# Designs tried in a protein design run: designed miniproteins, single chains. Part 50

Each design is a single chain, and the fold is of that chain. pLDDT is the mean over its residues in the fold that is shown.

## One batch from the design tools (miniprotein)

Design m1833
Fold by ESMFold2-Fast:
Structure m1833 (fold): chain A 96 residues (1-96)
Amino acid sequence: EEKRLEADVLVALGTIIVTIAKKYAPEEARPLIEEADRHLQRAIDAVDRGDYRTAAEHFRRVAELLEEAAKITGDEDFRKMAESVRRLAEELERLA
């Protein structure tokens, strides 16, 4: 019960971050952010199944894609988003 609520909150925070990234992504970063959104959807599905380890793995992939977006754009905000999502992945792993 408590673990599911915490996982849902972590997923909601990840969804906000990816939504903001999609809104502000320049064309060169768009494919990376679209791939991150696909991994976010897989993480949501994993949480719905109670599979927090798989959800954490997908959140780690989201963080890696945001880090790559930061490198190609030079935009520090994508790096900060990647760091935030990495922390969310660590919390999801803790729930497993």
Scores: mean pLDDT 89

Design m1834
Fold by ESMFold2-Fast:
Structure m1834 (fold): chain A 76 residues (1-76)
Amino acid sequence: MKEKAKELLEKAVEALKAGNLDEAFRYISQALLLAPNDEELIKKALELMEEIVKRDPSYEKQFNALKKTIEYLKKN
């Protein structure tokens, strides 16, 4: 699980470099769902998501929804 989640974050970085924000967001979301308790991975994923929001503020609502999902998964 952890190795797969790291691979997805690497793909998210490549998608972000290519300007494909939607693909980057999907890879980040998948990585977080696979490893919701990995603090290092969560930190990196949130940093990447902040870069997406800086480039396109319309992603802010999706980012906030994802943060709430992560908090829920950590509690359960």
Scores: mean pLDDT 79

Design m1835
Fold by ESMFold2-Fast:
Structure m1835 (fold): chain A 60 residues (1-60)
Amino acid sequence: GAAEEERRRRAAREIAELERQGVLAVIQGDEEAVQAYQARIDALLKEVGLSREEANQILL
């Protein structure tokens, strides 16, 4: 339904922001921050039933 679609879209947007922050953390050499962002992404993916690749594609 519409609510499920909105939830999926919201999760995809949050994942995209976390991925952007994770890339910046990699560039800065902050391994701990990278792992923290990846854990958040994994939790969101599990919540909405998407793979990381599927979530990336939903916004592209």
Scores: mean pLDDT 80

Design m1836
Fold by ESMFold2-Fast:
Structure m1836 (fold): chain A 74 residues (1-74)
Amino acid sequence: SAEEYYEKGLEYAGQKKYEEALEAFLKAIELDPTFEKARTHLLVLIAELKKLGKEELAEKAERRLQEILDRHAA
């Protein structure tokens, strides 16, 4: 479920497994684009990655989030 991927994302983020955390949050949003908690935590993680100088990873996550949201806005 979306909730299960959200929980995995929180666990990975706590372990500083950033790529795995991003994948888990993105999957949660893909399964439920209205899942505000997953979207909020993904945006927080993207901001943290930018602060850490991981701009490429942050940009890839932003693009994937936008693609998911664009698919559901049309």
Scores: mean pLDDT 84

Design m1837
Fold by ESMFold2-Fast:
Structure m1837 (fold): chain A 85 residues (1-85)
Amino acid sequence: SEAEKRAVAERLREEILALMEKHNVPEEVRKEVEEVFDRLLAGEISFTEFAGRVHDILEEHKVPEAVFAEVSRLLTAGAAELAAL
C-alpha cells in the first residue's frame, strides 16, 4: 500500500540522516539529501531516481567511505523491502 511504502521511506530518511549526523557529514550535504527525501515523500520522484540522486550527492561531496557504504546498504535494503510490497 502507499502507506506502507511511505513508512519505509520515512524510516530510511530517519536512519540515513541520523547516520550522516553521527559521522559529522556537513550540514549542507545533509540538507541536499533531505531535499531529495522531501521530493520522494511528495511523490515527485521514484525510489530508483531518489537512490541515484543520494548516491550522486555523497560521491560529489566525497563523504567518507564508511558512511557511503552504510547509506548504500540502507538504500539497497529499502529497495528490496519496497519491491516486496
Scores: mean pLDDT 83

Design m1838
Fold by ESMFold2-Fast:
Structure m1838 (fold): chain A 68 residues (1-68)
Amino acid sequence: SVYAWAERVLDGAEAGVRLAVERGDLDTARRLIEEAERFVKSIEDQLSEEQREEFRRRLERMRRIVEE
């Protein structure tokens, strides 16, 4: 399903953001978040309302990791 694939993509993105922040590479962390945001927007019409809210919260979490 699109949802299961998207979950895997976002799991990878979050792991990448955390690693980049740990290394002090905030530019890479921000780029990964932007890519994840564009990805979610590209599939949002294929997601349920609950799945959209879940992914929105995940993107907010990634942004918070960069901000601390």
Scores: mean pLDDT 87

Design m1839
Fold by ESMFold2-Fast:
Structure m1839 (fold): chain A 79 residues (1-79)
Amino acid sequence: MDKLREEGDKLKEEAERLASEGARLRETDPRRAAELFREAGEKYREASRLYEEAGDTERSKELRDASDTLFGLSRELEG
């Protein structure tokens, strides 16, 4: 199970980086920010699945909620 958690941690870290970049660009380049939030949301969903497979249901749910939030932000910026 350690391998699944490690893979999930890497995807979570990448998602956090993408979300931070999206937040930085939100006012200056909302289209690019929307793309970054969507990519971050996809990475959080992948991490959520890996945590669920590892038996970490609570973290899986937390990352699923984070993913949904980022997809919502992406749609908001797209109009």
Scores: mean pLDDT 85

Design m1840
Fold by ESMFold2-Fast:
Structure m1840 (fold): chain A 106 residues (1-106)
Amino acid sequence: SREEILRLGRELLEEAAKVSTEPVLENVSEDEFNASLSFLKDTVDPATAEEQIALAVGGIARGLSLDEIIELAGNRDLAGFLWNLYQKEGLERTAINAVYLLQQLK
């Protein structure tokens, strides 16, 4: 359910914030990450960003496909960014970097 995925995403983001407030990247360059971040800052509505990010992170954690996460979060670019980050960095680092993304969108 959407509400359960949203709750899961929010819990994962809260736990990630306790680990680091700075990006943690092993397999993605800082330049690539910052370029994607700049694009998302111009295209994501700050008022809906937290819910969309939480839904995407929760959906990833539940093992949803990219297409399911895009439909759920309602933002293709944001969902694609977090999905690609997950494929390269794993769930924990994706959640940490999503916390940083949220801070940059405020």
Scores: mean pLDDT 88

Design m1841
Fold by ESMFold2-Fast:
Structure m1841 (fold): chain A 93 residues (1-93)
Amino acid sequence: SLKELAEKYKELAEKKLKEGKNDEAALYYLKAGQLYFEAKDYDKALEYYEKAIELSKDNKIKAKAYYNMSLVYEEKGDYKKAEEYEKKALELI
């Protein structure tokens, strides 16, 4: 059900993107990524966090996505990338 919910948020993001509502689309991609992270699908989590960062001009949304990417890399044991993404998040606050 986590992956099904993530797909629903992805569809909501795509709908907002078609409407030109990039920050709202980014928030839905962020939620999809969080659900994939909870499901331990780290590659999908990173993909959707990257989409949120690319689409958003809101530094707060981008910072949250970067911070969540750092948590994914910690779970993967890549502590160097985890630190790099945490620093990116802090630079945007």
Scores: mean pLDDT 91

Design m1843
Fold by ESMFold2-Fast:
Structure m1843 (fold): chain A 107 residues (1-107)
Amino acid sequence: SDKKLQFLVSFLESIKSPKVTEIDLSNLGLSGPIPDAIKVINRLTSLQTLNLSNNRLSGPFPAAGTFAGLTSLQTLDLSNNRLTGPLPAGLFAGLPSLTTLDLSGNL
């Protein structure tokens, strides 16, 4: 079940500083679908790097607007997971600083 993802959401909710610039959650054995509750990350407007690579995240890519508040985001890495299906229209809308996007190694 989604216990590790629930802890991840709780961890993200625990980050009080909007000045955080990097979140590295790679290679943690995270499994299950990415929950809509991850949208809590959108308050981190100084975030430049979000790395969720090399986990076991499954199900569809996250819904449109999931990352829309991350206006400073330069790098988004979702590679080497088990994400499936089409990319939702507008998933990366509102990411004006994004220069590096890695979705490789998914299903």
Scores: mean pLDDT 76

Design m1844
Fold by ESMFold2-Fast:
Structure m1844 (fold): chain A 61 residues (1-61)
Amino acid sequence: EIVEVDAVVAPAPAEKLQAMYDFLRRQYEEARDELERNPGGRRVAEGLLAAAEAAAEAAAA
């Protein structure tokens, strides 16, 4: 299980963070649907969603 994603959360322009958020959100949505069929994929989906939320929050801050 992947706890940490390859992309480390770091200060970035809001534009980049929004793009990452949108991308990770889609990955999460698709992964959520697939995680039920792929045991272990849930951790990946959770990591992607968490990274997206962190990026969005950083952009807001």
Scores: mean pLDDT 65

Design m1845
Fold by ESMFold2-Fast:
Structure m1845 (fold): chain A 64 residues (1-64)
Amino acid sequence: MTTLRVTLPADADVDAAIAGLERIGAEVERVDATTLRVVAPDETVARGVRAYAASRGGSAEEIE
């Protein structure tokens, strides 16, 4: 299990990003307007989260 901080660009559709991350198997909590706390149950989902964030012009950083 890996916890990630996902930061999105200010113009990103955050609701769409939450839906996309949940679709790949992550648990998502909105922290602020552009920041999400994401829990990945395994390394495959964690890799998917990092790739998704990068594809949206954002970043994903492991915080736990």
Scores: mean pLDDT 82

Design m1846
Fold by ESMFold2-Fast:
Structure m1846 (fold): chain A 55 residues (1-55)
Amino acid sequence: DKLIEEHKKLLEELLEKLEKLVSAKTDEEVLKILEETKPILEKLKEIAEEMKKLR
């Protein structure tokens, strides 16, 4: 299912950002990574809602 594949891809991208977040040394780096993760989180929420409709 394309929705499941896209969801997994976005989760992997989010995890990569979170790994960078854990290794970030400055607050500015943390904030930049968090800003980059926000659109990924929003897409994940939208896909999760679509998947729930297909229950």
Scores: mean pLDDT 78

Design m1847
Fold by ESMFold2-Fast:
Structure m1847 (fold): chain A 104 residues (1-104)
Amino acid sequence: IEELLEEARKLIEEARRKLYEEKDLEGALRLLEEAFRLLTKAALHTTDPKLLEEALKLLEELVKLLDEVAREARKQGDEELALRAEILRGLALIVIGVVKLTKG
């Protein structure tokens, strides 16, 4: 679980660099998709309250970055990329809600 959280943090930081420094929205989304998989696995399989809290914080950061990817994609006229980012954002919000209701 701790290894999944550390890998997810690295992916989120790399996605931030892709988004803000490289302007690579597709690269950012791909990294956020992988981070979402790791965070979902960590959140669903941990019984440690501290690890659960860290997973939720990273999921909330992921939601914010996906919102920014969607906004930038629309600004560039890439409606398909914007939709993909919004779908993933919606899934992340569902995971946050389920985890908070069942384990928080």
Scores: mean pLDDT 84

Design m1848
Fold by ESMFold2-Fast:
Structure m1848 (fold): chain A 64 residues (1-64)
Amino acid sequence: MKEKIEELKSEIDALKARQTELEREGVRAHIAGDQETLDRYLAELKAVQDRITSLENELKELEK
């Protein structure tokens, strides 16, 4: 169980780093007025956020 918890935490940390990069790219696209690129980054950001939530829920179940 501890090994699985460590793996989940590592994956969550990696996804949070990806979230930060997508947020930066989204801001750049917004400043540039590139709506198509902004929409694409927002879609990717949502997918990353959904994955983080799923992994955090799995982590909570393992910590019981």
Scores: mean pLDDT 82

Design m1849
Fold by ESMFold2-Fast:
Structure m1849 (fold): chain A 76 residues (1-76)
Amino acid sequence: SPNDKAREVIARLRELTDRLRAGEISAEEALQRARELEPVLIELGDVADQIDRDLFTELQEAAREFGRLVAELLAA
């Protein structure tokens, strides 16, 4: 279901963000791994109205936090 896919993507984005904060992975490596999620993110965007509102908000927040941290690390 779209909700199951959204939960999986949220978990993956949070895992990548946690690994970035721990210094276990570089920003470039995290971006490369996040690219593997891009097809699912596009699919979820197309069916956003079928995803629970709170879950979709959580997905957007997870993606923004990941992107913010990557941008911060690349600017350093």
Scores: mean pLDDT 85

Design m1850
Fold by ESMFold2-Fast:
Structure m1850 (fold): chain A 55 residues (1-55)
Amino acid sequence: LQEKLDELREKARELYRKMKEAIQSGNEEAADTYAEEVRKIQAEIRKLREELRKS
């Protein structure tokens, strides 16, 4: 569980960085895509945190 959380956090950080770059370059389509991906990863992290607390 912890390793999975760390992997997802790293992936979210990478996607967040790409989202910021897209916003800075005015690439709205890419920014929206990365924002959706970050949102999905954040939801997965939240779910894993909940499972970790229940364990």
Scores: mean pLDDT 79

Design m1851
Fold by ESMFold2-Fast:
Structure m1851 (fold): chain A 55 residues (1-55)
Amino acid sequence: AEEYAKKAEEYAKKAREALAAGDAEQFQRYGNLASEYAEKAGTEEAKKYALQAGG
């Protein structure tokens, strides 16, 4: 759970960076990974990271 939450945060950050850079492909890739790890973590913290990637 802890490890998955950390991965979700890491990928969410990379997704936001890619979006800021205009890299739609990397944004979608990292956003999907963030959501997948957030689901695996099953925590409110991980869901927050997924929201950062998607919203």
Scores: mean pLDDT 74

Design m1852
Fold by ESMFold2-Fast:
Structure m1852 (fold): chain A 85 residues (1-85)
Amino acid sequence: FKKLIEESIKKLKEKLKETSDPELKKLIEEAIEDLEHLLKNPTVEVVIGEILRYIGDVLEEKDPEKKAIYEEILKDYVNILKALP
C-alpha cells in the first residue's frame, strides 16, 4: 500500500522536473501534496474520495495534457485502493 503511494509521488516528481508549463507544474505539485497527505492518513475513505474527485477532473477537463495527467493520477489511486488490506 504505502510503497504504491511513494512510487506515484516519485513518478510525479520526475514528471515535474521534465515539465516546462507553469499550469501543468501547479497541477502536478498539487497531486504530489494530495499523495503526501494520504501517506500521513492512509484510509479507504480518503482514497475513495480522491478517486471520485479525479474522476470529476477527468470528465470536466478540456485540455488534453491536463486530462492525461488526471487520468494517470486516477489510475494510480485505483491501484492504491486495490492494494489496501
Scores: mean pLDDT 84

Design m1853
Fold by ESMFold2-Fast:
Structure m1853 (fold): chain A 57 residues (1-57)
Amino acid sequence: MSLEELIEEVKKLLEEAKELGLLSPQQIADAEAAIASGDEVLIKVVLAELKRLLEEA
């Protein structure tokens, strides 16, 4: 998956998690900061966490 594809997937899952109320304001801010940083490792960590939260919900 390219960095662009990773960012799109994270944005998609972030919006879904926000709609379900699964994230605190700080968690949303941290995820948005990771996306803005362009750090692939941080973006992958955020993607994994969002997937885990949505799978449990």
Scores: mean pLDDT 80

Design m1854
Fold by ESMFold2-Fast:
Structure m1854 (fold): chain A 69 residues (1-69)
Amino acid sequence: MELEELAKKAAEAGKKGDIEGLSRQAAEIYRLLREQGVPSEEAARAAVKVATAALKGDKEKAIEIAKEA
């Protein structure tokens, strides 16, 4: 459930225009995926997709992407 919580926080930061907060949450998603053995390129791609969905205000899509990674 950690990735889902981080995706939710990223979406909230994105909705507020809090780029620093969004970047911090995306970095944390990348870190957790790397700790779980996800390759660097795949983890980075997932973090970018979550951040993109968050900036668009699509909280559900951000959570879905994080859960699939």
Scores: mean pLDDT 78

Design m1855
Fold by ESMFold2-Fast:
Structure m1855 (fold): chain A 104 residues (1-104)
Amino acid sequence: SPLAALEEFASELFELEVKVLLIAKQEDVETAKEEALIMLERWRALVERLASHLPEDLRARLLAAIDKARERILAAKSNEEVIKAVRELREELMEVLIEAARLL
């Protein structure tokens, strides 16, 4: 159901916040990037699995947000830049979830 899909995404947003805190504790930028990229691949897989429960435009926005975050993470030169990219992704994901909730 659409509600179940939204609950899955809400749960993953909590995990994203935990990952931001863990990235902040990394000793080097390459490790921080690796952790962030693993998280993005998990999010992409979740979006694809739950895609049928979301309107096409919202699914496209979720995937675009993930792609944008990936580019920013790859370009990052510091842990602070990796953290910023992950936070911006979280904000974009929250916006999409709010829009999805309005359609219920």
Scores: mean pLDDT 80

Design m1856
Fold by ESMFold2-Fast:
Structure m1856 (fold): chain A 56 residues (1-56)
Amino acid sequence: LADIVTAIAAKELGTSAATLRRLLRAGASNREIAERLGVSVSHVSKARRAIEAAEA
């Protein structure tokens, strides 16, 4: 389930699931991910919450 949610979130953020997983595993902040991907912090925050909810 978490893999599917990560893939959807990555697509919405304009990146690959592999890139998003790498950034999350590296402990990147929502701001760092937003700056790297060129999206808003709010979009990254929503994506992270969805992934965490799916993992719980």
Scores: mean pLDDT 76

Design m1857
Fold by ESMFold2-Fast:
Structure m1857 (fold): chain A 93 residues (1-93)
Amino acid sequence: MKYSEEELELQVRASLVIMRASVIKLEAEKLEDEEAKKEVIELAEEAIRKAQEAADIAVAGGDLEEARKLLEEAEKLVEEAEKLLEEAKKKEE
């Protein structure tokens, strides 16, 4: 009962990270700067990978502490990718 609630919370958080990172990847594909595009996509893909791993752990009823750490790392990667994407878009030429 209590673990199911925690598992659902981690799954929802992971889904939000995956959604945000996927949107970032789509926006990065529109970038003219090939170096910025590659960096943003790599960060977004790493975030998706860690979020998916965290969701898998939560679904399996594994180490929820490990799942939380992976989500924290994924959230940081998404924030970094968003910042780089915003900077690249502001450089408009």
Scores: mean pLDDT 83

Design m1858
Fold by ESMFold2-Fast:
Structure m1858 (fold): chain A 65 residues (1-65)
Amino acid sequence: MDLPREERIRLTIELLRKEPLASPEAVANLLGISRSEASRDVREARRILGEELEKLQAEALEKRK
């Protein structure tokens, strides 16, 4: 799938809000892109989400424990 990067980042942000512990590989599979592209998109999404993602990841880890 050849989505515009801005749209891929938006979808990655939405995925991370639902699945805060999602790996770049999971994002790559969801969007039909390469793992290296997904790694870049995940890094940008983490930058945009910042503290929000840190809180979501902490909550997800607590639920897993």
Scores: mean pLDDT 77

Design m1859
Fold by ESMFold2-Fast:
Structure m1859 (fold): chain A 57 residues (1-57)
Amino acid sequence: SVAELRKRIAELEEHLARNEPVHRIEGFDEELGREIGLGVDALELGVLKTVLKKLEG
């Protein structure tokens, strides 16, 4: 739903603003796992924002 989409966007924006990943990546050292997680979060946020704009426009 659009409400769930907005909730996920807000969660990702809050975590990125705090430099804390939502996605936890295992099998790497702690710092590399954190950087990869933040990259995945940023990608998901970009996609979700694009979808939301199309649904609301």
Scores: mean pLDDT 81

Design m1860
Fold by ESMFold2-Fast:
Structure m1860 (fold): chain A 73 residues (1-73)
Amino acid sequence: MDPEELDAEVRRALAEIYVAIAKLDMEKGDYQGAVEAARKALEIDPDNEEARQVLAEAYRKLGKTEEAEKVAA
């Protein structure tokens, strides 16, 4: 496998793990934890739509509506 392809697969897997953590934190009511996990996923894969959606929802739950709108756009 090409090193670039391996790096892409590793990044996608890591982003998926952080998205799963963020979703779990949302279910538990840990909205700050969800923000941290979703932000980590976006640091790894900036185009991850699920991470962006979870981050926006977590910001809304924290009352950070302006930050949620910036992420959702």
Scores: mean pLDDT 80

Design m1861
Fold by ESMFold2-Fast:
Formats: sequence, structure tokens, C-alpha cells
Structure m1861 (fold): chain A 61 residues (1-61)
Amino acid sequence: KLSPLEQRILDLLKEEALTTKELAEKLGISQSTVSKHLNKLIEKGLIEKKEKGYYSLTNEA
């Protein structure tokens, strides 16, 4: 079960890998709020943290 914000994060990550800062800028919210939701999505196995602070979907391959 996903919140509307978590769904928007996943939709953005479908298009390209993004950093916390880039997600915060695109969503118009704080980096701390994005980081909390990113951690939750990692716990659900839906995204993974890549090099240089980028995040990506786990189902890319």
C-alpha cells in the first residue's frame, strides 16, 4: 500500500534515476520529507540506492 507521494516518487523514478535533491525539487517538498519516503520504499523493496546518491527502481532488469 502506497501513499500518493510515494506513487509520485515511483513514477518519477520510472523515467530516470534521481537523487533526493532532484526528487525534492521536482515534487516541491523538503529533502528530509523525500528521504523518509525513500527509506520506506527501500524497506518495501521497490527502490534501491545507487552510486552518488541516486535512487532507482528495483525492477529495471
Scores: mean pLDDT 81

Design m1862
Fold by ESMFold2-Fast:
Structure m1862 (fold): chain A 71 residues (1-71)
Amino acid sequence: MFDEVKKKLQDYMDRVGFSEKSKKAGFEAAKKALEKGGTPGQSLHVGIRAAMLVDQGVPVEDAIKEALDAL
């Protein structure tokens, strides 16, 4: 469940070198995607998208919303 998605997401974000702020947004988005009925794979992609958006300067709340809208 979320713990497996979190581990895969953390491994990816650590390899890319995302900031702590981006990592936090990624985890929150992935968790919300699972809560909305997304698959583990969809939730992983939503988390990555949110982290990328924050890294590009999008505010955390807006990044999470945009990533979830793609679900």
Scores: mean pLDDT 83

Design m1863
Fold by ESMFold2-Fast:
Structure m1863 (fold): chain A 90 residues (1-90)
Amino acid sequence: MTPELIEALKLLSEGKYEEAVKAFERAIEKDPNNPLAYALLASAYLRLGKFEEAKQYLDKAEQIVKKNPEDLLAQAVIETLRRELERALA
C-alpha cells in the first residue's frame, strides 16, 4: 500500500471526504492500475452524495480488477460499494 493511499484512507476514516478525494486522486496518479484506489475514491464520492462520480470510478475499478481475478480484496470492496450505490439510488 502506497503512502498516498494510506493518507487517503485516514482522511476517509476521519470524515474528511473532499480531502480524501484529492488524496485518492494523487494515489491514482502514482499507480493508475490499482483498482482499490478507484473503489475507495468512489466510496468518498458516495459519502459526499456525488453518485455520478461514484459510479464512474466504481465502473473504472471493475474494469481494472477483471484483469486481476486473484485480487479478492478489491473484488469484495467493489461489490460492497456497488450495493451501497444501488441502495442510495433506490
Scores: mean pLDDT 84

Design m1864
Fold by ESMFold2-Fast:
Structure m1864 (fold): chain A 54 residues (1-54)
Amino acid sequence: MEEELLKRVFREMGELAEASPRPLTGDELVRRVAEKLGISEETARRYVAKLTGV
């Protein structure tokens, strides 16, 4: 995976968590990251899994 995209996904995950009034589910987080960064949900899920160790 590209390190620049991984860093961007990590940053967006943090920003989305801070902006949310409640904890986001993994599926909600993946969907929002994919939409915000203009990438597929499949790609977003792989990066989220890489960052969370799942």
Scores: mean pLDDT 74

Design m1865
Fold by ESMFold2-Fast:
Structure m1865 (fold): chain A 64 residues (1-64)
Amino acid sequence: MKELEEGKRLLEEGKYMEAAKKFAEALQKDPNNAEAYEGLADALEALGLDRSAAGLRAKAAELR
């Protein structure tokens, strides 16, 4: 999924808001993608939204 791959690249570049947007787009196309939830959690954690990130990681674990 191109959105997932682009999100990971943006996360590596430190573009956390853009990365979060790409992971959210990936989830709109596949709402059961555990990797997209984990990527979104990483981006939100980098933005200081630790509680929201924890919820997304729990969702990713349920989908595995």
Scores: mean pLDDT 82

Design m1866
Fold by ESMFold2-Fast:
Structure m1866 (fold): chain A 76 residues (1-76)
Amino acid sequence: MEEIERRLREVGRLVEEAARLAREKGADHPEVIETAREAERLAREVLEEARRVSEEVLEEARRAIQEAIARAAELY
């Protein structure tokens, strides 16, 4: 759980960073696209790890990622 929690926090940070960069530089800027792709890649890795642990952990991870995206949408 500790590793999954740390990775989920990192996904949240990357999603928020991508939204912030999109507001500053435009959504089509290379840095925004790169940061968003990194966040998406890490999110997939975390979801696969969570799936192997249990359905409850997978649901928690999915919810955390959705919350991070919702927060980022508010920032953008």
Scores: mean pLDDT 79

Design m1867
Fold by ESMFold2-Fast:
Structure m1867 (fold): chain A 87 residues (1-87)
Amino acid sequence: RERALAPIEGTEFSEDFERAVRTALALIHATLAAKYASKMSDEEIEKHARFLAEVVGDDEDARREAISILKSNPNAEKVLKVLEEEL
């Protein structure tokens, strides 16, 4: 069974677990933003990029992996540009 996608479910986590969940959310969001970027308006691209910047925060590993995902998809160039401007 699928376990734990959410601080959102009101479960208490250790700091290490919370960091791992935040990283997982960043990777999922980056992957979906990259996949659907070609179908997004410029306003939607800015909104998703800003949300991703907030999710990665000061976590250098999460930031690096999110950037790597966006760079691997040519349709995600606009999302990557906005994300780099917010970081």
Scores: mean pLDDT 74

Design m1868
Fold by ESMFold2-Fast:
Structure m1868 (fold): chain A 63 residues (1-63)
Amino acid sequence: MSPVEQAEELAARIREALRAGDVATVRELAAQFQALYAEKRPTLSPEERARLEALAREVGLAF
């Protein structure tokens, strides 16, 4: 799975947890998203990086 596909899956799960009001799951998934971004950031193309940052904004994460 590509980093973008992994980020899209995590963003979808964060959106579901937000709708459910499950703050604990949101925090856990947000940490996983941030860890993915930190790990993959040096290898991401500018377009992939922009997509991950856009996905983060969609789910209320700040970088």
Scores: mean pLDDT 81

Design m1869
Fold by ESMFold2-Fast:
Structure m1869 (fold): chain A 102 residues (1-102)
Amino acid sequence: MTIKNFHFHAREVEPGVVETRLYTEDSDLKKKTEVEQRTTADGVVERHTVTEYADGKKEEEKTTYKRSDINPDVRNNDQIGLSPEAVAAIQRVGEVEVSQEV
């Protein structure tokens, strides 16, 4: 697997609302994946994943859950993606952006 481009951006877009975006480009699989996650002040987490293939095919997945009631289907993906502690850390700094291009 060869990741050509990697971009991670996390920002507090309004008081108590943190938005994170993760973009990866896989040169071997010829696909681009964008994961957008929004956490609201009342603990609602909205996750939106868009995968775009070289042929223009797009796959879209949307998942919404409350932190006090995490759906089993999203539990493992939530832990792999962004932990509650990481969200809190990003909220404290306001904005984090990491980019890598090979």
Scores: mean pLDDT 63

